# Designed miniproteins, single chains, continued (4), part 111

Each design is a single chain, and the fold is of that chain. pLDDT is the mean over its residues in the fold that is shown.

## One batch from the design tools (miniprotein)

Design m15851
Fold by ESMFold2-Fast:
Structure m15851 (fold): chain A 88 residues (1-88)
Amino acid sequence: SEAKKEEERKKVIEKLEKEIEELEKAGDLEEAEQHRLLLEAQKLVEEGKISEEELEELAAAVAPHLEAGDDRAALRAAAAKIREILAR
């Protein structure tokens, strides 16, 4: 559903922006940089510059870490996959 996809994209963007702000306030600049890459990827999705298949690859890379409740490992996996996709 279009409405569900749009809502999910907005939630991810808002979450990333908030996480970046909190990490910068805490002085965790490395993790803030990883969140900035996630935000950049979401903006590229909105512009149609990342394929649905590449989004599925990103989700697959992150899913095991999210299921384990390791948000930091999920962020590292996401940032690594985004860098890989952007280098294509």
Scores: mean pLDDT 69

Design m15852
Fold by ESMFold2-Fast:
Structure m15852 (fold): chain A 67 residues (1-67)
Amino acid sequence: MKEEIQRLRDRAVELARELAGETAARELDLGFDDSEKASPLTTDEDILKMLRDAVRLLERVRERRER
């Protein structure tokens, strides 16, 4: 779980850095960290879902930027 979460998070942050720059990547990374720590109702599966959704969204943005 932790390894999969880390890999997805890393990919999402990397994509954000490519697409919108270092500030956006940092903001996204902090958002993930805050969601995991600050919300006692957030489960590991919720984190995985959020990361998968983020990666998919960033991939779509990347395709648009390719235009």
Scores: mean pLDDT 72

Design m15853
Fold by ESMFold2-Fast:
Structure m15853 (fold): chain A 88 residues (1-88)
Amino acid sequence: FDELVRPDPLLREILESVGLQSETYTLGEILAALGVYLTRQGLVDRGENAGIVHLSGTKLGELFGVDELDTRDGKLILDVIKKHSTLV
């Protein structure tokens, strides 16, 4: 996760909501910021469905195009971030 990417407007808006204002980020920085976003929005289930998040009606749901996300599916998460970013 050491390649720099420029987020598209939707991803940038999500990153700005957690206090990030840079033009470029590493993929690792974006992953960490999405984790903060999920926590602040109260979307993380810590019970029997730990790892499943409900995204319906959120900007993150618009980014992923799904109502529910398994946060353990790292390949899907990285593929979506790369689709919404441009390599610098």
Scores: mean pLDDT 75

Design m15854
Fold by ESMFold2-Fast:
Structure m15854 (fold): chain A 80 residues (1-80)
Amino acid sequence: SKKFEEYLKKIEKIVEIAGEMARLVHEKGVSSEEALALFKEEAKKEGISWEEVEEIGRLLSEISGEDKEEALRKIAEKLA
């Protein structure tokens, strides 16, 4: 499904941005508030709404386990 593939790409991009923001907080001493502001800006540049980021984040927290790739696919299925 084209919707599945498009949503999978959005999820992959959000996870990439989130990982970079977490790195800035934990390794570079950036505040969580500043990292959140940067996250919102980067998501907006990629054409991803903050509502989509929040929904994906919620689903990641619910089904993220040992298998990250399978978790990402399940999230894409739920949102597409």
Scores: mean pLDDT 71

Design m15855
Fold by ESMFold2-Fast:
Structure m15855 (fold): chain A 78 residues (1-78)
Amino acid sequence: SLDEILERVAELLGVSVETIREWIENPRLAEREKILEYVERLAAAQEFSLRGDDELAVELFRASAENDKEREEELLKK
């Protein structure tokens, strides 16, 4: 589920899920662009999670968070 993905993201970033949501809502945060990129990838991860592939969803998010564009594209291949 999306909630499980958000919990994993919070663990990866060392913050709470509520903090992630707060950062998304704050347009003046220096990290907002980075957080928005994470959110965009969370939407893609949610699609994989709904397909029952939570491991792939987490890996896709990690690639995006690490700015590993090559790995991200590889994971998105069908």
Scores: mean pLDDT 63

Design m15856
Fold by ESMFold2-Fast:
Structure m15856 (fold): chain A 98 residues (1-98)
Amino acid sequence: SMEIEKLRKKFKEAKKKLKDALKKKDVDGAVKSFKQVIELGKKAKELGDKELYEEALKFAKEALPKVINLLLTHSKDVAKAIGRALDLLGLLIELELL
């Protein structure tokens, strides 16, 4: 399906953006790209692309600790960083429970 092909291309781009943001220690870029991975995983589930859903879930599980570490080590507002980390964990749990 053309929709699945476009979704897979967007997922590759989101993975690259997240990896680049983590390497550059770009907190906002990492959070944004992580949320994009979650949304693409949800869309994969809706379209019945089980393989892409499972790949997105696995990638998000591997990336989450790295994004949380970046938030906690590179944010001046620790309370805000904890709140953002909990929000990202919640998004991952929602994706896994689909």
Scores: mean pLDDT 89

Design m15857
Fold by ESMFold2-Fast:
Structure m15857 (fold): chain A 77 residues (1-77)
Amino acid sequence: SREEAEELVAEAKEEMDRIFAEEGLEGFGKATKVFMDTVQRLEELESDPAYRRRLILEVAAHMGELQLKAIRAQREG
């Protein structure tokens, strides 16, 4: 359902937040795996391709934002 898809996105974002907080840029590989796993799960849970695409882009945007924050932190430290 859409509620299950939205919950999956929220869980993916939380896991990415944890990974980047703990490992910084070294967490990129783990965050990428979370993203790929989330995409596969969304394909199973959400049949509306437009809505599914919006959720995938939301997770991708969140990961990109975390990467930029990690790059800035590395340059400032």
Scores: mean pLDDT 86

Design m15858
Fold by ESMFold2-Fast:
Structure m15858 (fold): chain A 72 residues (1-72)
Amino acid sequence: SLKQQAQQQLDSLNGIIDYLDLAKQNGVATADMLRMRDDLRNDIAQLQSALDNNDDSRLQQLLDQLNQRSAV
């Protein structure tokens, strides 16, 4: 289901955030890593909002955008 796909994406994105937060705390985060962290936090907020609002159309759009960005 879309909700399961969105939850899997949230779990994956949160795992990356945890890694980036650890890198920042240890002073090894690059500027690109910090930018990635901010972008991912925005993606997480949008996905969570769509899930909370039960907006299947928005969930599909967000998942499609994330998949397209991952192909680059």
Scores: mean pLDDT 82

Design m15859
Fold by ESMFold2-Fast:
Structure m15859 (fold): chain A 66 residues (1-66)
Amino acid sequence: GDELDIEITEKQAEYSREGKEIPEEIWEQVKSQYDPKALERGRKGRETASELQKQTREIMEKNMAE
């Protein structure tokens, strides 16, 4: 989900500052903090957001074409 993505992005930024990769152990520890159902819900949420953005763009393009 979004929480995992945010935390991973923050960890990547921290390790990137030192020219290092996130250790496998830290990656697994972060993932283990999140419920699998919450991770799946976040994935579905991102897909829904993408579809809504597409629909909004199509409506705007139709209005501009008329």
Scores: mean pLDDT 65

Design m15860
Fold by ESMFold2-Fast:
Structure m15860 (fold): chain A 69 residues (1-69)
Amino acid sequence: MLEELEKQIREFAEKGLMDEKEAKKTIEGLKKAQKGASAEEIRKEAKKLEEEGDTESAATLYKVADYIE
């Protein structure tokens, strides 16, 4: 479930395995998916993050898009 994935992301941030800003961006992507955003819309956001140099957040959003597809 997307809720379980959000929990894992929060736990990674708390343990220092993930940057807090990166975790927040990833959680925003998950919330968009929960509101019925399409996999295509989430992939567009992931591509923007990748182009901005935020490759780890982009990778996580690609996984979210694959999960809801």
Scores: mean pLDDT 72

Design m15861
Fold by ESMFold2-Fast:
Structure m15861 (fold): chain A 81 residues (1-81)
Amino acid sequence: SLDSFSSFSEEQLLALLEREAEDLLAEAKTMSPEERKKLIEHWEKVAKEFLAIVEKIVKDEAFRKKVKELIEETLKQLKEI
């Protein structure tokens, strides 16, 4: 059904974002404190731009919320390294 196709697409995007977040966190742990600070600042900028694009193209409020929560949790974990 159309609903099934929509849900599948969102699930695939979330899985990709989760994988990228895990890879980013793993890489950040190998960085110096100075490099990690620059990464966090860059990630915050990229996250804002990405969320603006998602808001423009994605009408599903629940999906947008999940993306925002994933990004915010990733930033929190980066700062806790």
Scores: mean pLDDT 75

Design m15862
Fold by ESMFold2-Fast:
Structure m15862 (fold): chain A 55 residues (1-55)
Amino acid sequence: SMATIRRLAERHGVPVEKLVEALRLAATDPTVLRVVAHDLGVPEATARRLAEEVA
C-alpha cells in the first residue's frame, strides 16, 4: 500500500518519489530487489509485494 511506502520513506529519511523509483526498478531486477529489501530492513517477500504495487 502507498501508506506503507510513505511510512518506510519517512522512517529512512528518503523522499517517497525516490523509494517508489527504487521499488519500480526492484520489480524487474532481482539484484535491486535484494538491495532495497536489505536497506529497508524488510524481508525480500515484503519488498517484492511493494514493488508489485508500484510497477
Scores: mean pLDDT 85

Design m15863
Fold by ESMFold2-Fast:
Structure m15863 (fold): chain A 74 residues (1-74)
Amino acid sequence: SLLDEVRKALLRFVSEEVAEELVRVLEEGYRKGLSLQELLDRVRELAERHGLSDEQITVALVAAHEFYRARLAE
């Protein structure tokens, strides 16, 4: 599934706990009808709360953007 692909990609850069929280934020945000910018803001907030590096934050934001585009195309 798209979520499994996102989780797998994130696990290369972040812990399993952080990856699961990011996946939850992505699904919940899309389900609630958040805009791309609102979704990216929530992902950044979560990443900063967990003390992620700039590289890890970039990976999380790219994953969020790709998830949003894939879901929008459905």
Scores: mean pLDDT 82

Design m15864
Fold by ESMFold2-Fast:
Structure m15864 (fold): chain A 109 residues (1-109)
Amino acid sequence: DIEKKIEEMAKEVASSVPKEKQEETYEIAKELAELEYKLRQAFANGEPESPELEELKEKLMEAREKLAEILATELGVDEEELLTALLRLARLLKMEEKAKEYEAKLAEL
């Protein structure tokens, strides 16, 4: 059931971009949804900070950054809004270095 929900969410995101970018967007959105699911399971299980959890957080942020790039380029979503969303997520996940990176990028806008 979760795989079907992930596929439907990825299709919805992909349908918002031009046809030429739909397959690429679908794959990124699907990976993002799978990583979000894994991270939620780790938190629900009360897993402590570990190299595996940190790797999941890094992969999630990378997928989010890729999706943000597509949304900015293809849909004209404001870069400041996307960077602000990435910053909020980095802070929520306690990714201090990523938060500083997004703060620096926002300051350059």
Scores: mean pLDDT 81

Design m15865
Fold by ESMFold2-Fast:
Structure m15865 (fold): chain A 96 residues (1-96)
Amino acid sequence: SAEEEVFKLLDEAIKILKEIGEDRSAAIFEKTKENMKNASLLQQEASLSVLEILAYVLYQVAKKEGDEKKAKAFKEVFDLLNKASDIVQSKLEQEK
């Protein structure tokens, strides 16, 4: 299902964050994922937008600091969140 695909993308993002030692960011993503299970599609989209902003800011900071490993990881996390957001947005458009 679309919901299973969204949560799979979030789990992949969480795994990447843990692999680079970003345990606090991973915990934020895990809590957000659990909250999304009982949320409306609009609330899910808002939650994904907040995570996307966080990932993008972390990507820009890592890139500026020359941390290529973290920059690559945060960019991958950002791309996974964009895919999840696209799935939720597609469902929202179907309900209008």
Scores: mean pLDDT 87

Design m15866
Fold by ESMFold2-Fast:
Structure m15866 (fold): chain A 103 residues (1-103)
Amino acid sequence: IVYTDSADPKVIEKLKKLGPVELIRTETWESALNKAVELAKKTNSPLLIIASSFDEAFQAQSKAEKLGVRDFGFVVGLNDVTLEELAKLFERLKDLIILVGKL
């Protein structure tokens, strides 16, 4: 999990409960995206971006594409239902990179 100082602490705490996670803190959303992309490429892992709106998700997609990353998903509005689905992904996937933070 790569996150910025603007990330909601409640979201981070919920994600920590879903399984064994490594937390990497960065100062800006762009540095978080660069770190998440680097880790995803090195581990050949899916990248999942947590966004608060579709506009933020589309901006994240555009920035990721500029860095050569096209194999990623996004979650818009993290709630208890999406947290349960993320728990299932943690059980199924060997490695998953998650980016959390405000643009």
Scores: mean pLDDT 67

Design m15867
Fold by ESMFold2-Fast:
Structure m15867 (fold): chain A 56 residues (1-56)
Amino acid sequence: SELEDAERALKAAEAATTPAAARAALGESQHILDTTKDERARELAREAIKAAEAAL
């Protein structure tokens, strides 16, 4: 589901310890934000983007 995908993306972004992992989490989070209409999933995707950017 969109919400579960967003939760996984956030977890991946927060766990990212390499630039490659951070870029992968960023890409997935941006895709979720672009495609989902679920407000909570969008919020989690935005948090995942911030976490991934902080890990780069």
Scores: mean pLDDT 82

Design m15868
Fold by ESMFold2-Fast:
Structure m15868 (fold): chain A 67 residues (1-67)
Amino acid sequence: SYYVEITTGDGKVGKGVFPSKEGAAAAGAMGAKDSGGDAREMYEKVLAAPSGGTVVAGPTKVKITEV
């Protein structure tokens, strides 16, 4: 499973646990889209990130951890 913290450009923080990395990446992509960013860029960056990694797409930041 993957734990994610999503920080959007408006300073909101969303947290969640997903059974797959694809689910975590989709959540990050939605956060990016909600901030006017590129959802596809965020999705690809989260999928490529290692456990404990942090990725940034525009104003949106995602920290992903395998749990």
Scores: mean pLDDT 82

Design m15869
Fold by ESMFold2-Fast:
Structure m15869 (fold): chain A 85 residues (1-85)
Amino acid sequence: MPSPAEVRAYVERLVEKLRELAKEAPPEIQKVIDEIIAVLEESTARYLAALEAGASLAELQAIEDRMQQEVSKLVEELQKLEEEL
């Protein structure tokens, strides 16, 4: 199982890559990328807090599932914006 430090490092790298991709994007696309970053950071903080509190695997999975659902909706919004450009 990944350690809390490995999870944090993974998310930090992902956030850095998303910010790199956003640098030359239109403001509308940057806004959606910022929302994706916010969901990732918030969900990771919740996951790490739950893990430290001794949460069950089911509770940890529920946090992951919710994060994936929220990110998927934002990715769909991003794709629609790219189609309109």
Scores: mean pLDDT 79

Design m15870
Fold by ESMFold2-Fast:
Structure m15870 (fold): chain A 90 residues (1-90)
Amino acid sequence: SKEEEAEKLLEELEKTVKAAIEEKLSIEEAMEKIGPIVSELAYLLKISQEDVFEVLEAKLEAIEKKLPADEVLRIFLEKLKEVVKKALEK
């Protein structure tokens, strides 16, 4: 099902984010690994441009606040989870 496929992609996303944090990757390096999973989720769930913008805005705001890369990635992940949950409820 769409929900089961989304849950699998979220699990892979969480594992990828955790690995990037443990490896102390830059935000750019982490996003190279995370980006394909996010794109697949957005396509699968038909996530709106507005919701995509909110996820990107949260990431940019965290960077502007000069938060560590691991905190930026956690904020990104949590906001993306909110958007995915919202998409699945429709």
Scores: mean pLDDT 82

Design m15871
Fold by ESMFold2-Fast:
Structure m15871 (fold): chain A 70 residues (1-70)
Amino acid sequence: EKEELIKKFLEEAKKLGLPVSEEEIRLTIEPMILGSKAISSGDEALRKEAIKAAEEAEKELAEKGIDYRS
């Protein structure tokens, strides 16, 4: 479940002293879950969706890193 994975990664990040937010982890986790589902189902459309979600998440994380005002 997505929320369970987010919680687990937040706990690991706190243990390592990493300054990450739940939103940042959510942006990373969601493409990973979609990718896992695409591999498990063999669905080409879902695979394309997972790739697109990963690219969008990378772009959004980069924008948040350089655009402090937003």
Scores: mean pLDDT 66

Design m15872
Fold by ESMFold2-Fast:
Structure m15872 (fold): chain A 60 residues (1-60)
Amino acid sequence: MSEERKEVVIDSLMSLGASEEVAKKTAELLKSENPSVEEVYEAAKKAGASEEVLEKIKNS
């Protein structure tokens, strides 16, 4: 994933209530330039995202 796309993913996750550490780790786990909601959900879960953040990702 490009550096520009990583920044977009990090900003989006932080806007949903994720910490900077969780958002960065989620972006590192994603390899696709256009990850699906399911891919973002699984990566965030592995990164240690809270139940609230995971719920918001699934509803996005």
Scores: mean pLDDT 78

Design m15873
Fold by ESMFold2-Fast:
Structure m15873 (fold): chain A 131 residues (1-131)
Amino acid sequence: MSSQEEAERQRQEAEQTKAQLDQLFAEGDRSLDRLIDLARAGGSVEDLREEAERLVAVAQQALDLVNQSQVSPELKAELFKYLAERLNHLADGMLNAGGMASPEAREVLLEAARRLQELAQQAQERAKELE
């Protein structure tokens, strides 16, 4: 009548935002798989840079999506925590690809990994501020 109806609506909005995040991260995971394959095959610095920039763009879109969400501070904090975990996963994958890449390409991938880690840290800090 009722705080329960409002809470259910807030949870539904959070679940919808999470579903959109999952779609973005599915795209990110596919880009990461391509990047790992390119690194193993001795791909060019240009090709690796392009895939790395696609991953960082997906990460930025995911952060913007959570920032724009119209959910309670508690649910928004949970979305930022989920975002941070997914961004750290992509960063770890980027570091792994860097270990397989040529020395020239490695620097590009390590820089992209640092950018992903910075976005993950921003998400963690925003989650903490909402608690």
Scores: mean pLDDT 86

Design m15874
Fold by ESMFold2-Fast:
Structure m15874 (fold): chain A 90 residues (1-90)
Amino acid sequence: MVTINPIPEPASKELVDDLKQLIQESNELSKKLREEGVSKEEINMEVAKYIQSQPSASKIITFPKNLTIQDAQLLAPLLSAAAIIASELS
């Protein structure tokens, strides 16, 4: 199960910028895979693995040892929520 870690108040500009970049890169990866005919479930898994590999994401999100399809479906909206919260706290 993926969870959001507490975001410090005020959130740093660097944290907000990193989260915005990560969302942008995740959206671009999703678009590319969709254009290549990859299934929605596989797109979600590839995007989730990409997010998990990023140092900025690990500061905000706690990842399970084994990432499930259900975790992958939740990860993109969870990252978007974290970016909104961080922006409001900055």
Scores: mean pLDDT 76

Design m15875
Fold by ESMFold2-Fast:
Structure m15875 (fold): chain A 68 residues (1-68)
Amino acid sequence: MPRLVLVTDDSEEEAEALVARLRELYPDAEITLIRAPDAETAIALAERLREEHPDVRVVLSVNGRSVL
């Protein structure tokens, strides 16, 4: 089962909407949501996750722009 991690600086409602969309696109995926207080923190967390967990697909959404 593929693992997806969504890292975002978006609002709770926007983050939940993105998770719902990812669940529709990848119904068999285990999706983890990580909310950051700002875009710089979100980017740093995404980079760290990619380095520490290369087998996990990291999706970054900052300033309302999602890379899905």
Scores: mean pLDDT 76

Design m15876
Fold by ESMFold2-Fast:
Structure m15876 (fold): chain A 98 residues (1-98)
Amino acid sequence: SREELEEILNSDDFEIVDYVEIDERYVVVLLRHKKSGQEQYVIVDKVKKRVIFAYDKTHKTILAVSDEVKDIKDEIFEIFSSEDNIEEIAEKLKPILS
């Protein structure tokens, strides 16, 4: 839920614009920085209760990668940089995160 994601993200600086559940564990979230309007995609791990990947949508750059997904970081980056729709992003992330 939005409330669960807000607890995990624990930031006053960003608002949740949209989110799509990839599976029972992973969620892709579109965030907007409240002051700058900068948008980013993050992948949230609901089991570990943390962000595992962060992508700057504006500059098309990786902001953060956790150790558990470093081996697939280039595949995740390609998906975020190639797709305009969050639901399509979630669908493409599902097979590589499972």
Scores: mean pLDDT 87

Design m15877
Fold by ESMFold2-Fast:
Structure m15877 (fold): chain A 69 residues (1-69)
Amino acid sequence: MDMVELARELLELLAPYVPGLDALPEEARERIAERVAEWLKENKDKPLSLQEWQRELVALVRAEIERLR
């Protein structure tokens, strides 16, 4: 699976935990997806729990949204 495609699917799953994510323009969402894909590539082999993965991804997405403002 392409990491960017995986990142897009993860963003849809995380939308309830990140207010305003679904209201962003497509270009901004693609930029966030690319950043998430990079993080996934760097961290794919880390022994993180599902809760730790979710927390890290939510924090990353929120930081990228704030950066776009």
Scores: mean pLDDT 76

Design m15878
Fold by ESMFold2-Fast:
Structure m15878 (fold): chain A 96 residues (1-96)
Amino acid sequence: VVVGMSVLKEYSDDEIKDFIIENSGEDIPRDKLGIIPSETILDESIFDKFEDEIKSAADEAGKIYVVDRSLENAQRVAEKLKSLGFDYPITLLQLK
């Protein structure tokens, strides 16, 4: 799960995971959801350091959720993930 900084400032990891489980319509094991700040994807120096861990988390989940207060920001993150070679289904979720 890739999460915008505005969401991370107001919600705990557990609250974000609950939101995804409730809004996905899928029975997703909580332990398979890893929380990753969106800056980790958008900042090349941070991404290079954590690329293997991010890819392993996406492989384990089989899909990527992008959560942000702005759908435009979520779309930008999804486009960056695709440009980095992530061939997983990407679901965009807006948290108010």
Scores: mean pLDDT 74

Design m15879
Fold by ESMFold2-Fast:
Structure m15879 (fold): chain A 72 residues (1-72)
Amino acid sequence: SPEEARKKAEEYKKKADQLIAEHPDSLRALVEAIKYYRKAAEYYKLAGNTDEAEEFKKRSDELRQKALELSS
């Protein structure tokens, strides 16, 4: 259901936010946060929340760029 999808999206968002807050300079934490924001975007899309899906896809792309910079 859209309600269950939205709940899953919020859970993944919170996991990603927590990883970044607790480990802002950890490449491993950034990689996991990217994965969780992508899952959040997928579930927001399934819930019909297209604006939030686009937001978290963009955030995951931005974090991927940061992870690439930290790994070089």
Scores: mean pLDDT 86

Design m15880
Fold by ESMFold2-Fast:
Structure m15880 (fold): chain A 92 residues (1-92)
Amino acid sequence: MLEKVKKEMEEIAEKSKEGMTPEEVQNLVEGIDALIKRVKELLEKINPEVAKKLIDLLNHMKKLIETKPPSLETFRKMLELINKFLEEELKK
């Protein structure tokens, strides 16, 4: 599952024709870093396996955004993939 989500994120990012501005990229990267910190503080104590997977996906998304800035619409699709993955993991 995790590797499939990463691959889908990469494919969505590659198809993006419009890039975010450098300011938007910086703001999103800072937001992702803040979210990773919060996942470590909250979710890691409750469900460390799900926390580890979520942090891995967030770091992968951050790397894709920094390497080739996608459109905001593409970024939203990447977030939807992460949200769907989290919902499926929490149902187990």
Scores: mean pLDDT 78

Design m15881
Fold by ESMFold2-Fast:
Structure m15881 (fold): chain A 90 residues (1-90)
Amino acid sequence: MEKKEKALKTLERLIEIAKRLGAPQELLDYLELLKKVIEDELEAGELLSEEDLKEIREKLIEDAVELSKWSEEELEELMREMIAAREAAR
């Protein structure tokens, strides 16, 4: 699979795991935003330049491809940690 396709499938798996674990809406919105960045559906604007978006996208694709090697149990643990971190930051 192309790296971008593999990254998108990994994010979709993380979103499904997050929904299953009852992640807060803020975390779900964040994951959906990351998916849009990879899909190249975010346009450069006043907050982010084209160069910033490119760097973020490339980094996200690399990170998601690495996460695609993880087991479902490892991804669930990562998601639980992300949920706990978000709750602790409130």
Scores: mean pLDDT 74

Design m15882
Fold by ESMFold2-Fast:
Structure m15882 (fold): chain A 105 residues (1-105)
Amino acid sequence: MKKVLNLSLTAKLGAGKSTATQTLEMIAEEDALVRVTVTASGPGTVTARIEGSEKSEDVTAQAGQTASAEIRVKKGDKVTVTLTLTGEGQEADVSGNVRVELEKL
């Protein structure tokens, strides 16, 4: 039963490359609550943007932190989760993880 998706991204970010982005897309098979949990490691920030047809939410985790957001979606809705890593200007390895949980309503 596919209720959880994980997306991990690691990038060396500095003055020459300040961001890295990865996108996950899904179709809601039923009316559902989408919970997104973001974890950041390394210097910098990790942001996940959740986009449904009716609502969008941004959740940002600072270095070493975890943050979460929830959005309600309808059956047949396209849900997009975009994970963005942002560095601090000095070259460093930045890692982010996003966990997407789909709970049937």
Scores: mean pLDDT 79

Design m15883
Fold by ESMFold2-Fast:
Formats: C-alpha cells, sequence, structure tokens
Structure m15883 (fold): chain A 64 residues (1-64)
C-alpha cells in the first residue's frame, strides 16, 4: 500500500495522543477496548470520526 498513507495513519495517532495527553500506545489500547461512542466521548470528537480512527488503527495493526 501507499507509503504516504502509512505515514498519515501514524501522524493521526500521534496528534490524537498528544492532544489528549496520552501516549500513542494508550490511544491504541483505548481504540481496541472502547466502543465508538465511548471513544468519541473520550476524545471529544464525533462518532463518525471515532469510527474512522478505529478503522485506521485496525488497518495499521493488520499490516504489522
Amino acid sequence: MDEMELGVQELYLAVLAVVNGISVDELIEKMLTMSDKELAEFLDISVETAKHFKKVVKEYLERK
């Protein structure tokens, strides 16, 4: 897959982690354990955005 796309996924995770004062590892754990609604509330984002980020994280992990 596109190398630029992988970099963008990592950047999304890093930005969200920094904005919420947590590590990227903790953010990944929350995305794997929380529902779309719980994640949206935690990150103060829309449910649609939470679903998108969870999909990005799953794709990222499946490639590794």
Scores: mean pLDDT 70

Design m15884
Fold by ESMFold2-Fast:
Structure m15884 (fold): chain A 75 residues (1-75)
Amino acid sequence: AAPLTDEQQQAIVRATNEVVEKASKVLSQDEIDAVVTEFARRARDYALAHPDATPEQLYEEALKIGDELIEKAKA
């Protein structure tokens, strides 16, 4: 099992909401769906690799992943 704490899960949800909002302003729906799918995968992989990460650290790294994916989709 790859357990996330409730606080870690909430941090990822908050980051997901921000990434979706940013993506919706600059990307098509198909691009948003692709970004969100890849974002969810990378955020989960990061959380699994860093089980001791604080919710704030997960939030910051998730936002960074989201920004990188949005920029790549725009290219």
Scores: mean pLDDT 81

Design m15885
Fold by ESMFold2-Fast:
Structure m15885 (fold): chain A 78 residues (1-78)
Amino acid sequence: ADRSLAAPLKGFSAAASEAIFAAAVAAAERIRADPSPVTRLQAEVAFYEAVLAVAPESLKATAQAMLDKAKEALAKAQ
């Protein structure tokens, strides 16, 4: 395993970092199974929803902005 993927994300708890890495792996597997642009955008939305759910208050606004951007891109692609 790549050690950089196991390192805790700066500003996140160990549990939050583990949840985010699990969501990133799930998103990557989803894209690998179906590499369509729509599936990629759906995976990005699910990933940012997971990030927002565990983000500390100082990062929630950034996570929400990234989620909103991903949702807008998905809406335009459908």
Scores: mean pLDDT 74

